# Designed miniproteins, single chains, continued (2): the designs that were tried, part 104

Each design is a single chain, and the fold is of that chain. pLDDT is the mean over its residues in the fold that is shown.

## One batch from the design tools (miniprotein)

Design m7594
Fold by ESMFold2-Fast:
Structure m7594 (fold): chain A 55 residues (1-55)
Amino acid sequence: RLEVDPITGLSREEVREKFKSGEERLRAVIYALTGKEPKSDEEMYELIKELAEKE
């Protein structure tokens, strides 16, 4: 309803920042496996799909 998340009281952008640590770990794994660093959430998702198909 509000522009801020009702659970955390933070904006969507702030929520993404706080969960960045989890994303950082996932991106590090993708980079180690593909040699390519995802620039965005969309690219990260595409790289995950590519890794799944590789197996």
Scores: mean pLDDT 62

Design m7595
Fold by ESMFold2-Fast:
Structure m7595 (fold): chain A 82 residues (1-82)
Amino acid sequence: MVSVSDEDINEIKALIREISKDEKAAEAAIAWLDEKRKAGEREIDLNEFREALLATPGVSEELAEEAVRAVEDAIVRVIAKK
């Protein structure tokens, strides 16, 4: 679990678009982060994210894995530099 600011979320979203090999995976990840932000949630749990994606109709295991990978890589780049 990682706690992030609104500025961190904006940077993570930009990096997800750059890192992800799948545009659908990137958009799914960005949509989930936007929903968390709207709910006032600042904590990112990659297991919770993966389960939420897999519970979504039409989301494949492959798309979920790529989305989680992109978010993890983006978080490492944003949080590790602090």
Scores: mean pLDDT 75

Design m7596
Fold by ESMFold2-Fast:
Structure m7596 (fold): chain A 80 residues (1-80)
Amino acid sequence: MLSKEELVKKAKEVMENLLKDTPEAREKAAKLVEEIAKEMNVPEEKKKKVIEAILDTSNPEGAKKEVEELLSEIQEKIDS
């Protein structure tokens, strides 16, 4: 199982990959979100929504928002 520190590192990698703005980086970000969601017991519907936002090249602001919300929830669960 991933430690809380490892989860935060993976979450940071998601944002770094989104900033690279390449198809390969977006796919890597989506896979990292799947791993994070599994470890954090994120609902399947929410995980799917974040992944779809990451892969939607027509709405980069939406992708960033969904990822930032996921990262905020991860941080809150870690701090709780």
Scores: mean pLDDT 76

Design m7597
Fold by ESMFold2-Fast:
Structure m7597 (fold): chain A 91 residues (1-91)
Amino acid sequence: AAPPTRRVVGLVAVAGPSPEDIAKAQALLDQVEATLRASGAEVVDRRLVTRPDFKAEEPVVYLVTGPAGMSEEEARAFVRAEVDRLVAELQ
């Protein structure tokens, strides 16, 4: 039998530009990535966007998921393109 389709995901964090904000965002990305990998997901891209006008106390993490019905390679390409688009939009 074919293996079940693996969930393909990308992560984009948005944080303030301070070293403390960046460290907090990286720690959250590490935790989210570890959780997703433990659940059997493939994390194909991980980005951090820093914004000087970002005023939230906690970093925001966006999860990009490959659409159902795509092949693994198509899902990887889609997630990478969507992550690049989201990073450009958030800058």
Scores: mean pLDDT 80

Design m7598
Fold by ESMFold2-Fast:
Structure m7598 (fold): chain A 57 residues (1-57)
Amino acid sequence: GKERGRQEIEEHVDESLVLMRRGVFIAEAKQKGDEELIEKIRNMSDEELWELLRKDV
């Protein structure tokens, strides 16, 4: 069964918010000149990015 299809639709809403926030963090890291931070943010899972966001809010 493709229960993952339903999770994919629900994750799509969260994915849009995560994508926008990921872009902001990458832009800030670029402004700092921190290549390691950019790479880390790119390799972060959506879960890890949500945790990072929660700490900064």
Scores: mean pLDDT 65

Design m7599
Fold by ESMFold2-Fast:
Structure m7599 (fold): chain A 97 residues (1-97)
Amino acid sequence: TEEGKRLGLEGSITGGVGALAGAVAVVLAKKGGDGEEVKKIGEKGVELGEEGIRLGKEGLELAETENGKRLGEEGIADGKAGIELGKEGIELAEKNL
């Protein structure tokens, strides 16, 4: 459906942004960035990652085309990456004295 394509695309974009936020948190933590700021960026990666998974799953359920299924799957995969990297960034920020 049109809605399935839209949700899959939104999931892919949201999950992708979450993955980028998580990656940035990890890089900043390793470079000695401010722990509180890094933690906030990591938390945003987790939040956007969870939303990307939710939207990707909804898009996948409504997908009637291979492109719609792919976008939903990408949202789920990128969302999982955002959660993983975001959590790593938070952990590194909390270990930085």
Scores: mean pLDDT 82

Design m7600
Fold by ESMFold2-Fast:
Structure m7600 (fold): chain A 100 residues (1-100)
Amino acid sequence: SEEFKKRVEEMRKKAIEQGKELGRKLADLTPEERKKVLEENIKKMEAQLQKEADSFLAKVPPEERERAKQLADRIITLLVSDFIAAVNKELFKIKKEKEK
């Protein structure tokens, strides 16, 4: 539905914003510290998204639950990917700005 599409777009925008904010925080860290903090934040994001998905799936009729789970898993993967891409993009941008 159009409403579902808008909801996914909102979640993607939020993931990108969160990734950008984390990227700014990571910019002043060493490569080893960046890796650790990024891994911790990815794990927290995945856990939160899974908790939200589980809450939604509990309300889905049993006959549709497997399809809904597959869709939720794909959306979580997409959101985590958008988040990581936004972190890397912001880190690259900050590096370029510091070189000017």
Scores: mean pLDDT 86

Design m7601
Fold by ESMFold2-Fast:
Structure m7601 (fold): chain A 70 residues (1-70)
Amino acid sequence: KLKEEVLKLVERLGAKAEGWTEESFESIREAIENMKEEELELILEMLKAQEAGRTEVGPELIEKLLALHE
């Protein structure tokens, strides 16, 4: 459920972003699949805020997602 919500937001925001690639999406999807529920809740909150005022997934958010996966 939570992972599905996060992935839907990533896909929607990514689809609007210039330079978004299949590799970018797969990297983020893999990171999200390996996250704990608590981490996913934080990411979901950030993505909702970004969607409210943005049409793309910014590098800073992507960096945070990858850092949490590590």
Scores: mean pLDDT 65

Design m7602
Fold by ESMFold2-Fast:
Structure m7602 (fold): chain A 62 residues (1-62)
Amino acid sequence: ALVDFLRALAAEDLEAAKAALAELKRQDPEAFEEMVALLKKRQELGLASELDLELLEYAESL
């Protein structure tokens, strides 16, 4: 799950990243929270891409 999410992020594949993030929440909630925290930190530092912001919004809906 985590590896699939990181692979999707590297590929900038929003749909694959969303699917992997949802599965990550289901299989490994701790890793899910760490990834959400990372996305929030990137947003705070002004390093967030449009993909990062879309994923953060999606994560909030889960």
Scores: mean pLDDT 81

Design m7603
Fold by ESMFold2-Fast:
Order: structure tokens, then sequence, then C-alpha cells
Structure m7603 (fold): chain A 81 residues (1-81)
């Protein structure tokens, strides 16, 4: 589990960032994908794990919707750097 590789402090920081994105009007699925992308960068994991996590944890999203969510999340991560 990707979350098990994070410290408590890192998990809090990622949650605070997701909460801030939600306050700025970012869609919940996109905010979660931003958090997952940052987690994969921190632990050195493959970005393909983000897509798999969204598929397993979101019963409402199609494959096409997941790809669009990841694309939007990558644009947000790029702006944060």
Amino acid sequence: DLLDKLSTEERVKIKELMDKLLEEGVEPEVAVAVGLLLITELVGADKSLVREYLKENSSSLTDEEIDEVIKKAEEIVKKLK
C-alpha cells in the first residue's frame, strides 16, 4: 500500500494540500489524484499505480474518466513546482 510507505507528517501534508485544492474548487477525484501523484514521487513508485488505485477505489469512474482525472492532476502538480 502506497500510504503505508509515508510518515504521519507526509500524510498530513498531502491531506492538507488536497483539502486546499477542494477549497479552490478542484473536483474531489482530481484532488485525490494530485495527492497520489505526489505520493508516488515521494516513495519513488511508478505513476501507473495512481491509475490502478483510482480504478480500485472509485466505482463511479470509467477508464476514460480516470485518464482525464490523471491528466488534470498532472497539470496541477506541474503548477505546484
Scores: mean pLDDT 77

Design m7604
Fold by ESMFold2-Fast:
Parts: sequence; structure tokens; C-alpha cells
Structure m7604 (fold): chain A 85 residues (1-85)
Amino acid sequence: EPVEILVEHLARQAGLPLDDPAARDAMIGALATELVGNEIEIDLTPEQREALEKVREELKKRGFNLDDATYEQQDEIVAYLREKL
């Protein structure tokens, strides 16, 4: 559910359909970048911020360093997001 909220937010911002696999993959990649960068948080609603916090908390519990993620950790985050979507 939190991952779905964030992917839907990115889909609306990009104007992309959620039923297109290529668009879905692009949104998952963008979400992974947002989760590790802390740079694209500015225009989130309270509900989207709560969803982002829940996903960050879950990834931290799995041992991911979100503030300084390696390329390998970013790939693992993408795999996690695909699983939850």
C-alpha cells in the first residue's frame, strides 16, 4: 500500500499510465532514486509523506543505507519495490 501510494503519485506527476509495464518500471526506478536521495520530497502531500516514511522505515529495517546507498543497494531497493507493487 505505501509503495502503491508513491508509485501513483509519480505516475500522476509524469502523466504515465500504470498499466504500461515500461512506465511502471520507470516509476519504480524514479521512486528508488527519491528514497535514497531525499531531493524530490518538496511537493508531497501529508499522506504521501507518511507513505514515504513507511517505505524508508521498512528499507532501513532490511539493512539499506538510504542516505548513501551503493549501486547494488539501489538495485535491491528496485527489486523490493517491484515485489510490493
Scores: mean pLDDT 71

Design m7605
Fold by ESMFold2-Fast:
Structure m7605 (fold): chain A 68 residues (1-68)
Amino acid sequence: ALPTVGQALDLLSAVLSDPNPSEEQIRALVDMGLALAASPDPRTAAVGRLVIDAAVAVAKRHGIELEV
């Protein structure tokens, strides 16, 4: 099933609140962001891009390299 904006923001909140987020959680966040960014709705696509940017920033903070 396609992710909802709410699901992506819930995971983003969880990842940002975790001092040691897993690579699996960060990759799941990227996958959700990419799916939302592909939306024909410009508001949903904008949220997708913000989620990807946030996931990349979290990965960089924790020394994890992402393919985005």
Scores: mean pLDDT 81

Design m7606
Fold by ESMFold2-Fast:
Structure m7606 (fold): chain A 111 residues (1-111)
Amino acid sequence: SEYEKLKKEAEEIAAKYKDVGRRVMEYLFTLTTKARKLALENPVVELEPEIIEYYLAYLLLVASHDLAELEKGLAFLDEMIAELEKAGDEELVAKFRSMKRLLESQIALLK
């Protein structure tokens, strides 16, 4: 899976560093940044749920004060929720609607 590949690549990068704090930050930054790239470059229907979760983590941790990036993320989540509703995946729909509420809350704090 694309998520397992991203996770493995991020873990390999983190393992090269001895400072635990730095390794954790490099792991999270690498994983979330790569997930953002995959989410923006690929059709929503081809994305694993974990990629969308790490894209949300990017938005809330890295782009938390970038209103334009947060609004792009909101539009992306709306598209993903619509595709999951068509597929009948009620559990993932509920999960991503909860994530959408977190993103909407962050956007509201900046307006």
Scores: mean pLDDT 78

Design m7607
Fold by ESMFold2-Fast:
Structure m7607 (fold): chain A 82 residues (1-82)
Amino acid sequence: SAELLAEARELLRRLEEIGRQIIEAIANGDWERARELEREAGELMRRLMEVMAQLSPEDQARLRAEYRAIQEELGQLFLEKQ
């Protein structure tokens, strides 16, 4: 459904933002903050998987592509902060 697809995209945006915050926390040596953010990311990932299971194969493929793009961006950011 359009509502579920929109929810999945919002979850991806939140995961990207939290991913950036985790990288920044690690770069700053703030391991307590990083662990808290990792917990939040885990909760969002669980919801994303639930939503994705209910989407059409076409929308699942689209979201997988969006997720890969986010992973690539976060990977580059992580390398820049090391």
Scores: mean pLDDT 87

Design m7608
Fold by ESMFold2-Fast:
Structure m7608 (fold): chain A 81 residues (1-81)
Amino acid sequence: MLVELTKIVENALNVRDTALDLAKDPSQIGTAIDMLRNQSRNLLTLADEYDNKGWFSQATILYMIASELRRLARELEEAAR
């Protein structure tokens, strides 16, 4: 349902915001990267479950958010080194 997707999106954005705040401290960049990658993997698992139920649009949204979080983690990793 769209309302459940909204809550999942808000949770993903909260994880992103927390990770970005942690990344402001160079000593915590590794923790920020791990948080983003773990959340991305969780979203991919949910996307697979939704796809298996035939909820293709919802699965696609979760996949796109997971991809964005992974991209951000990669950018932080490149910025750290």
Scores: mean pLDDT 83

Design m7609
Fold by ESMFold2-Fast:
Structure m7609 (fold): chain A 87 residues (1-87)
Amino acid sequence: TVTATATVVYEGREELTGRLSTVTESGGVVKLEHREVRFPAGQERVTLTATAVVNSPASTQRAWVRASLVDSSGRVIHAAPQSATGS
């Protein structure tokens, strides 16, 4: 089992409705997940953390996860770097 975490930060005062997408890969196993998010107007900063656990063969010791925030028009607002931990 490998755990991977990605953090996405939105720093906007406008209302944002979009999609948070996470892609997790470990040992050739790929998992893609989508989550709709809404940030009400008037906020300054929102931090979203995406954590994925991948059950991989014993020979696999690492996973990576990427997270992207996309607005309703398909524009990328933020893309988090890959991160990985072994467990």
Scores: mean pLDDT 61

Design m7610
Fold by ESMFold2-Fast:
Structure m7610 (fold): chain A 87 residues (1-87)
Amino acid sequence: MAKEKIQEIIREGGERMSKLVKDSDLVLREAEGAVQAALGKWGLTSASIQLIGIGVTVYVKDKEEGDKVFEIANETNKKMFKIDKEA
């Protein structure tokens, strides 16, 4: 029901983020210390974005990518919050 729709929205948002900066070293992971798959892709500038409901953190190397990912994350989170309230 609502849970299924929330997961679908999270998946859609995450996929869009990944696709948008696929060639730019975007890594979608749960924030739990260091990211193994993204070795050496970290700059001094990094952004961690939490997707509500699933607890996924998006890691971006560059601030410019972070800006785009933040925009997608915000829209995705808004959709999740609306559906979560509606249950």
Scores: mean pLDDT 47

Design m7611
Fold by ESMFold2-Fast:
Structure m7611 (fold): chain A 85 residues (1-85)
Amino acid sequence: ALSEEEIKYLKEKALKAVRAALAGRVEEARAIADEIEAKFGDNPEAQEVVELLRRLAELAENSDDVTKLIGEALRVIGLLLELER
């Protein structure tokens, strides 16, 4: 399991990536996902966050479906809230 300090870092970085993706800054969102992956390696909780962030970035770049984009952003936020329990 991730430590409280690691969860805080992951939450802060993931929320930055979500904000970047929703603002159309796709490369910033991808760079943050890469940073999380590099820091946590094969940690399964962090990998799930990275996977959702990469999916969110791909949707922001390649899709005009705002409902789908918001849905994926909410999935990231929901996962981060579960990690704080």
Scores: mean pLDDT 83

Design m7612
Fold by ESMFold2-Fast:
Structure m7612 (fold): chain A 68 residues (1-68)
Amino acid sequence: MSEEEIKKALIEAAKKGDIKGVEEAIRKAIETFGEEKAKKIAAEAMEELGDDEYAQIVSQAVINVLSK
């Protein structure tokens, strides 16, 4: 799966309020590209969303995945 595919999956899950879907996309990014690149993909997705509610869903999913 490419960086762009993961970013799109993350954005779509966030728009649906599917925090578990966002968490899964972040886990796939970590497994494929590593933690630092996964954080960059999440940050880019938050910027593309341009909406504070959707960005908060992504931010919470990042915390949930990395705080384990």
Scores: mean pLDDT 80

Design m7613
Fold by ESMFold2-Fast:
Structure m7613 (fold): chain A 59 residues (1-59)
Amino acid sequence: SRAFGLALAARELGLSVAQVERLVRLYREDREAGVAFGRELGISDAQVEGIVAAVEKLS
């Protein structure tokens, strides 16, 4: 489920579920905005892409 995917990603990155949900939403609307938000959270561009892909597959 989406909720499970968000919770798993949050735990793995040490982020809140709300932060991961916002990241995935931003990335789907504007990839660069999502990546920029990831950088603001202290995660790499590759981690942003991997987490978005993982959350979408689990949804």
Scores: mean pLDDT 78

Design m7614
Fold by ESMFold2-Fast:
Structure m7614 (fold): chain A 87 residues (1-87)
Amino acid sequence: SAEELATARALFDAFLARLAAARSEEEVVGVVRETAAQMRASGLSDELREALQRAVLAAYTLKLSGAPDARVREHAERLLARLLAEL
């Protein structure tokens, strides 16, 4: 639904902002754990949750590899857009 998509978008934007602010591997892991808990509590459909999880994992992987925050955001945004288009 439009409400679920808006909730997913808000969670993803909050995740990317926190991820950009994270300065250690421990902080990055914390952001991912908090985002996963929020996704479970949000009542999103399984399909939307899977799409978000894949985009979150991609961003997490790039962040830990030392990629610039702009590249992390761009890659994760493009992946999420592609996954949502397939729903």
Scores: mean pLDDT 86

Design m7615
Fold by ESMFold2-Fast:
Structure m7615 (fold): chain A 85 residues (1-85)
Amino acid sequence: MLSEEEILELLDKLYADHGGNLVVLAYAAAEAAIAQPEYIETLVEWLRSKGVSDELLLRVLDHLRSISSDPRTPEVLERMEAVIR
């Protein structure tokens, strides 16, 4: 599994590769949180530092809840929403 630093480095690369697309970042970070829920707080803080609004992030989480087939998704998204609110 990736470390917290490795995840953030990959997300920074994704940010650069997609010209600062905040929607792509929000989805990538939420998927990373589903895989490694221990990094939820760090990922939320990182997204905020890049300019992702809490409102945008909540919309992304709502969409992921509807489309994700990963059984971990509902619990992780609820925990991520609790950190945002």
Scores: mean pLDDT 79

Design m7616
Fold by ESMFold2-Fast:
Structure m7616 (fold): chain A 91 residues (1-91)
Amino acid sequence: SLGVQLTQELSERYQEELEKVYDELLKLYEEDPEKAEELLLKMFREMAEEERREGREDLAEYLEMYIRAVEALKEGKEEEARKIVEEYRKR
C-alpha cells in the first residue's frame, strides 16, 4: 500500500524529528485525528522550506512530494497520489 510505504520512508528519513513530537501527536490523534494530521503536514512544510533554504534541494523535494501525496490520499485521490510518487522516483 502506498500510504504504508510513504510512512515508512518518512520515518526512516526523519526518525529523530518524529520522535520529538511523538507523544504530542499520539495525544492529539486520540482527541482530534484531523487536527493531528494538519499539524503534522504543517511541520513537514516548514521542514521542506528549511531544507530548501539550506540548499538541500533533494530533501526539500522529497518532503514536498510526501505532502502532496498525503494530501491527495486524504481527498481519496489515490491515482493522483501514485502519480506524484512515481514522478518523484523517476528523478
Scores: mean pLDDT 74

Design m7617
Fold by ESMFold2-Fast:
Structure m7617 (fold): chain A 68 residues (1-68)
Amino acid sequence: MSPEEQLLEEAEKVIRHLVKQGVPLEAVIAAVTTLITDESERLGLTPEQTEKLIKKAKEYAEKVYKES
């Protein structure tokens, strides 16, 4: 599994946990954006890779929130 796929999977787990705890969507998005930015910097991902991961995580958060 690529570092990008591992980080996205971790972000998706965080999203599911925060939504179950009743955290507002805006706060969920802020938390996972920070997580992806920090971990992407540590992993040496490009700005383009980081932006794509943030976009995917936001789309996932919105989807989970609609299903809740």
Scores: mean pLDDT 83

Design m7618
Fold by ESMFold2-Fast:
Structure m7618 (fold): chain A 62 residues (1-62)
Amino acid sequence: SDKEIEEAAKVLEEEEGMPVDVAKAIIEDALTVGKGTGKQLAEGLAESGGSKRAIEALSKIP
């Protein structure tokens, strides 16, 4: 799953301007501490009006 997290973080940098290290930390924290899923992260970004590419990248995280 590290590959999918890193890829999603890079897409967040390109589409939303979020630094890769910050995006990666947020994703990892949400999946571990928040006990969320990639699908839940994608849904949250979609509700916030985020980039379609970033939403798809997050949804691929297992």
Scores: mean pLDDT 77

Design m7619
Fold by ESMFold2-Fast:
Parts: structure tokens; sequence; C-alpha cells
Structure m7619 (fold): chain A 63 residues (1-63)
């Protein structure tokens, strides 16, 4: 999964079902770790922005 694909799933509400299916298959902790690693490879993202994205992923999973 590319960083762009991970971000598209995280930021697009229409992709929520797809993200949930991945979480159900891989496990929530595994998905968060992959997301963190993917964002860390993109020099455009600061640590603060990465943590904001992880927080958004938690909110989507809990909603």
Amino acid sequence: MTPEEVLALLLDPSKREELKAIIDKEGFETVLEKLREALATDPRFSPVQIEAAIRDARDLYEA
C-alpha cells in the first residue's frame, strides 16, 4: 500500500468501508503501524501532522 493510498482511505469518508475491511482483516494496530510508516516516508509530513492523521484514523474506526 502506497502512502497516497493510505491517505486516500484515511481522509475520504467514501472510503470508510474499505478502511474498515482492511482493519477487520489486518487488525487495527497493524493498520496504524503501516499508516505511521507510510507517512514517515513522505518528507511533506511533520511529526505533528502524522499524529493528527493517526488520531483521525482512530476516530474513523471508533465511529
Scores: mean pLDDT 68

Design m7620
Fold by ESMFold2-Fast:
Structure m7620 (fold): chain A 65 residues (1-65)
Amino acid sequence: APPLTPEEARVAFAIATKQGEPVSVEEIAKLAGISKSTAERALDRLVERGVVKKTEKGYEYTGKP
């Protein structure tokens, strides 16, 4: 798998703590301590990796690395 950036790793850890509950970009940005735009870019990459999925309710952790 491609290596995670520090920002991607923080976002992945933060969303994993939500136990698959849908989370907004703003909430993830606050939890990871990064800007909303950085969180959006990290989430897009994590969706491409299958680590996160985007739904009508927000972003959800898939349980995949």
Scores: mean pLDDT 78

Design m7621
Fold by ESMFold2-Fast:
Structure m7621 (fold): chain A 61 residues (1-61)
Amino acid sequence: GPALERAAREAAAGGASAAYSAAGMVKKDQGPEAGLRLAEAIARAGASEEAVRAARTADQR
């Protein structure tokens, strides 16, 4: 939804570190599927390959 797309654009603008932190927090609070959805939204927002990889590999066990 719009909130996810907004969060993804903000994370994409912040680069790999922001993408990693955002996806990690989402995975911790909402589970791994929610983190994957954010990583996909970050990719759709036109983020760098490094930022997309950081979001996908973020691990907040």
Scores: mean pLDDT 79

Design m7622
Fold by ESMFold2-Fast:
Structure m7622 (fold): chain A 99 residues (1-99)
Amino acid sequence: MVRDLLTDEDVRAAAEGIVDLATKSNSVAAQTAAGLYVALIELSGRADEIRRTLDALEANKDKAYPETLKFVLRQISRAAEKLGDTELAERARKLAEEV
């Protein structure tokens, strides 16, 4: 499985990359890259890392570009739902509506 090839360091780097992209750019390229990082964390099966990413995005929401933040929050909601974390999915959806 793809998750068996991903290290904890790879998943953490993806989470950090999402926050970095959201705070630096509103471009389609940045949104696409952030979405790919969310997909990488989803493939790892690490719902705890999705939660950590959401916590970091919420902490940095005032510094983030609204379009990139809203896009990535929607991707996080989808990933959390696929991983069975309905509470996390709902939290991400509500935060996206506030942006």
Scores: mean pLDDT 83

Design m7623
Fold by ESMFold2-Fast:
Structure m7623 (fold): chain A 75 residues (1-75)
Amino acid sequence: SSTLPVLEAPREALDKFIKEQKEKKGYTNYVEDKANDTILDKTRDVILKKIDVPESEISREVARTVGRILRLLAE
């Protein structure tokens, strides 16, 4: 069981922002996205400790969303 009411709104806002950036740049959604998923998996470990969410619950979704932002910002 998990509680994500607070993260629900900001998560959607962040995801929308990421999608808009992707559409403008025309990111690929295949090999690169699959490889990025592996990188995000490592980053999630840090994110989980801050958000305090279990991996088997919602960590993967949260990590992907945050990782997408880091990917765009970090270049």
Scores: mean pLDDT 49

Design m7624
Fold by ESMFold2-Fast:
Structure m7624 (fold): chain A 129 residues (1-129)
Amino acid sequence: PFPPNPPPPAVVRPDRPPVASRELAWMRDQVLQALLAHPDAFVFRALPDTVAARLNDYPEIVTQPMSLATIRARLENRAYRSAAEVRADVETLFANVRRFYPPGHPVVVAADELRAIFDAEWAKLPAEA
């Protein structure tokens, strides 16, 4: 096991694209709503209460906790600059599920279904011209 991995260093080049408002609006209004409409999405709406659940190993396995509520709040607070950054958090959410829960667990099955919905909605993403 390695110590918690620090986030990758921010790209320091001045050629980073501006905030992709059209893509972020699509992520908030279409993609996130499609994910939240899934019957099992409730499992992913909040960060797990690691203290109340006594998930002592969770912070060791899951170094970047993520939930749909966190993604929604970040979209509403303009914390993302592009749809790719939203996708990175969504991928983190699904990766965390597969790392913590055993294969075949209902939460893993639900995550796989949400992943498929995300991929389908992502394919419809309008580009910032």
Scores: mean pLDDT 70

Design m7625
Fold by ESMFold2-Fast:
Structure m7625 (fold): chain A 81 residues (1-81)
Amino acid sequence: EDAIEQQARENAIKMFEEAGFSREEIDKIIEEIQNLIKQGKFDEAFALDKEIQERITKVLLEKAKKEKNEEAVKELEEFLK
């Protein structure tokens, strides 16, 4: 439903911002994924989404390593598998 979709979008945007992305960069990524979906290029949209998720995870992993948060490092490394 719309409320769940809106909350999911807000959570995603927050995660991108925490990873160091600007609001403008986030909006461009969302637009690019949506444009691929509109063109029926679902495989390309999925691949782009996965690439961005891996990029975010790597940034968060480097931050966790600098903070010496071993638990976060372990969880993020498992996510990249």
Scores: mean pLDDT 73

Design m7626
Fold by ESMFold2-Fast:
Structure m7626 (fold): chain A 73 residues (1-73)
Amino acid sequence: SNASIEAVKITEELRAEYPLATQEGVSRAAIAIANGLIKAEESDDPELAQKYVEEGIEKARRILEESDRAARA
C-alpha cells in the first residue's frame, strides 16, 4: 500500500544529511526503503515489521552516504 510514496517521503528527509547525493543514489535509497516497507506490510509480527522498516532505512542511509561521498571525490 502506497509504499513507494511513503519511501520517497522518508528518503527526502534523509537527503538533508547527504546534500551531494545524486538523483540515482536517492532513487536507489527510496527502493531500499520501499522494499523494507513492503516486507513490513506482509509481516504478521509487529516487532519483525519494525525491524524490516529499520533495515530498509539503514540500507538507504548507506546508499545515500556512498553517493554523497562519491560526489565529493
Scores: mean pLDDT 85

Design m7627
Fold by ESMFold2-Fast:
Structure m7627 (fold): chain A 66 residues (1-66)
Amino acid sequence: MSVLERERQAAIDSGVVVPSEFLPGALEINPEKRPELYEILKEIAEKLREIGDAIEEGIKLGKPPE
């Protein structure tokens, strides 16, 4: 089985996406999971900002962040 087929199946198994009823091979975001996805994306964006700030501070201090 191809890597794409395996990743597609993993995404379906996670419940985040479902197979499209109208487009063969297409996936759609599960409506029940949309609010959870937005919250997760917001949290990821916040964490990435924190990491960026820590790296910049490390550069200013001449030490890498740990």
Scores: mean pLDDT 66

Design m7628
Fold by ESMFold2-Fast:
Structure m7628 (fold): chain A 72 residues (1-72)
Amino acid sequence: SRERAREIADRTIAIARDLIAQGLPGAAATVVRDGLGEVGDAISDLPLDEALEVWEELGPRFDAVLDEALKA
């Protein structure tokens, strides 16, 4: 679940940055939103403390890309 969550985050962030580079920040924000949901699903079977560790790692990465989209 943690490994899958990281893979989802890596793919989502790469796609979102490509969309921002293409001048599509709204599409990038949608991709990030969908990716957040997929990460949540991927870790839904983890204990709460382990799920929080994943969000401490991945949350800031998603926030950074959303900030990039908002500034585009």
Scores: mean pLDDT 86

Design m7629
Fold by ESMFold2-Fast:
Order: structure tokens, then C-alpha cells, then sequence
Structure m7629 (fold): chain A 100 residues (1-100)
């Protein structure tokens, strides 16, 4: 059904978004290894950029759907990704401060 397809798109969007945050995190760790505390702030910017694009995609899925179930699923995935990004950013900032 159309709704089942849209639910699958929302779930795949959430998986893609989580992967994007982890890609940002891996880039951040390499920047910290190379540049210390200054690399930490650059790394935070990379995670924020990846998370923003991912969240914009999930918001678009929620806005475009006619199904309340799909809207709620996309918004739940958005909230989950935002929470993950917040925790990753907090950890990177703590690590950057320790390297000063």
C-alpha cells in the first residue's frame, strides 16, 4: 500500500540520518587526532551539519505525508536523531576541553 511504502521511506530516512551522525562523529575523531582541541570544535561543526541535513529530510517526510502514522513515525525518528546528535556533540566538546 502507499502508506506502507511511506512508512518504509520514513524508517530508511531514520537509518540514513543515524548513519550521517556517525559519519560526522568519525570525521570529528580524525580532526581531534590531527588538531587536538581545535579539531574538536571543527568536528562538532561536522556533526551539526550532518545532523541538520538528516533532520531536514525527516521533517520533509513528515510534512509531505497524508498519513498520521507516517507523520508520527518520521517525527519520532527525527527526535531520536536529534537526541543522538546532542549526546555526540556533548561528548566531543568534553573531549576538546580535556585537550586544552
Amino acid sequence: SQEALEESIALMGGISAESSVFVGYRKALKLIEKYGAEGGEQGVAEVEREARLAVEMLTSIADDSKSDAVKQLALDEKARVEELARKVIADLRALAEKLK
Scores: mean pLDDT 84

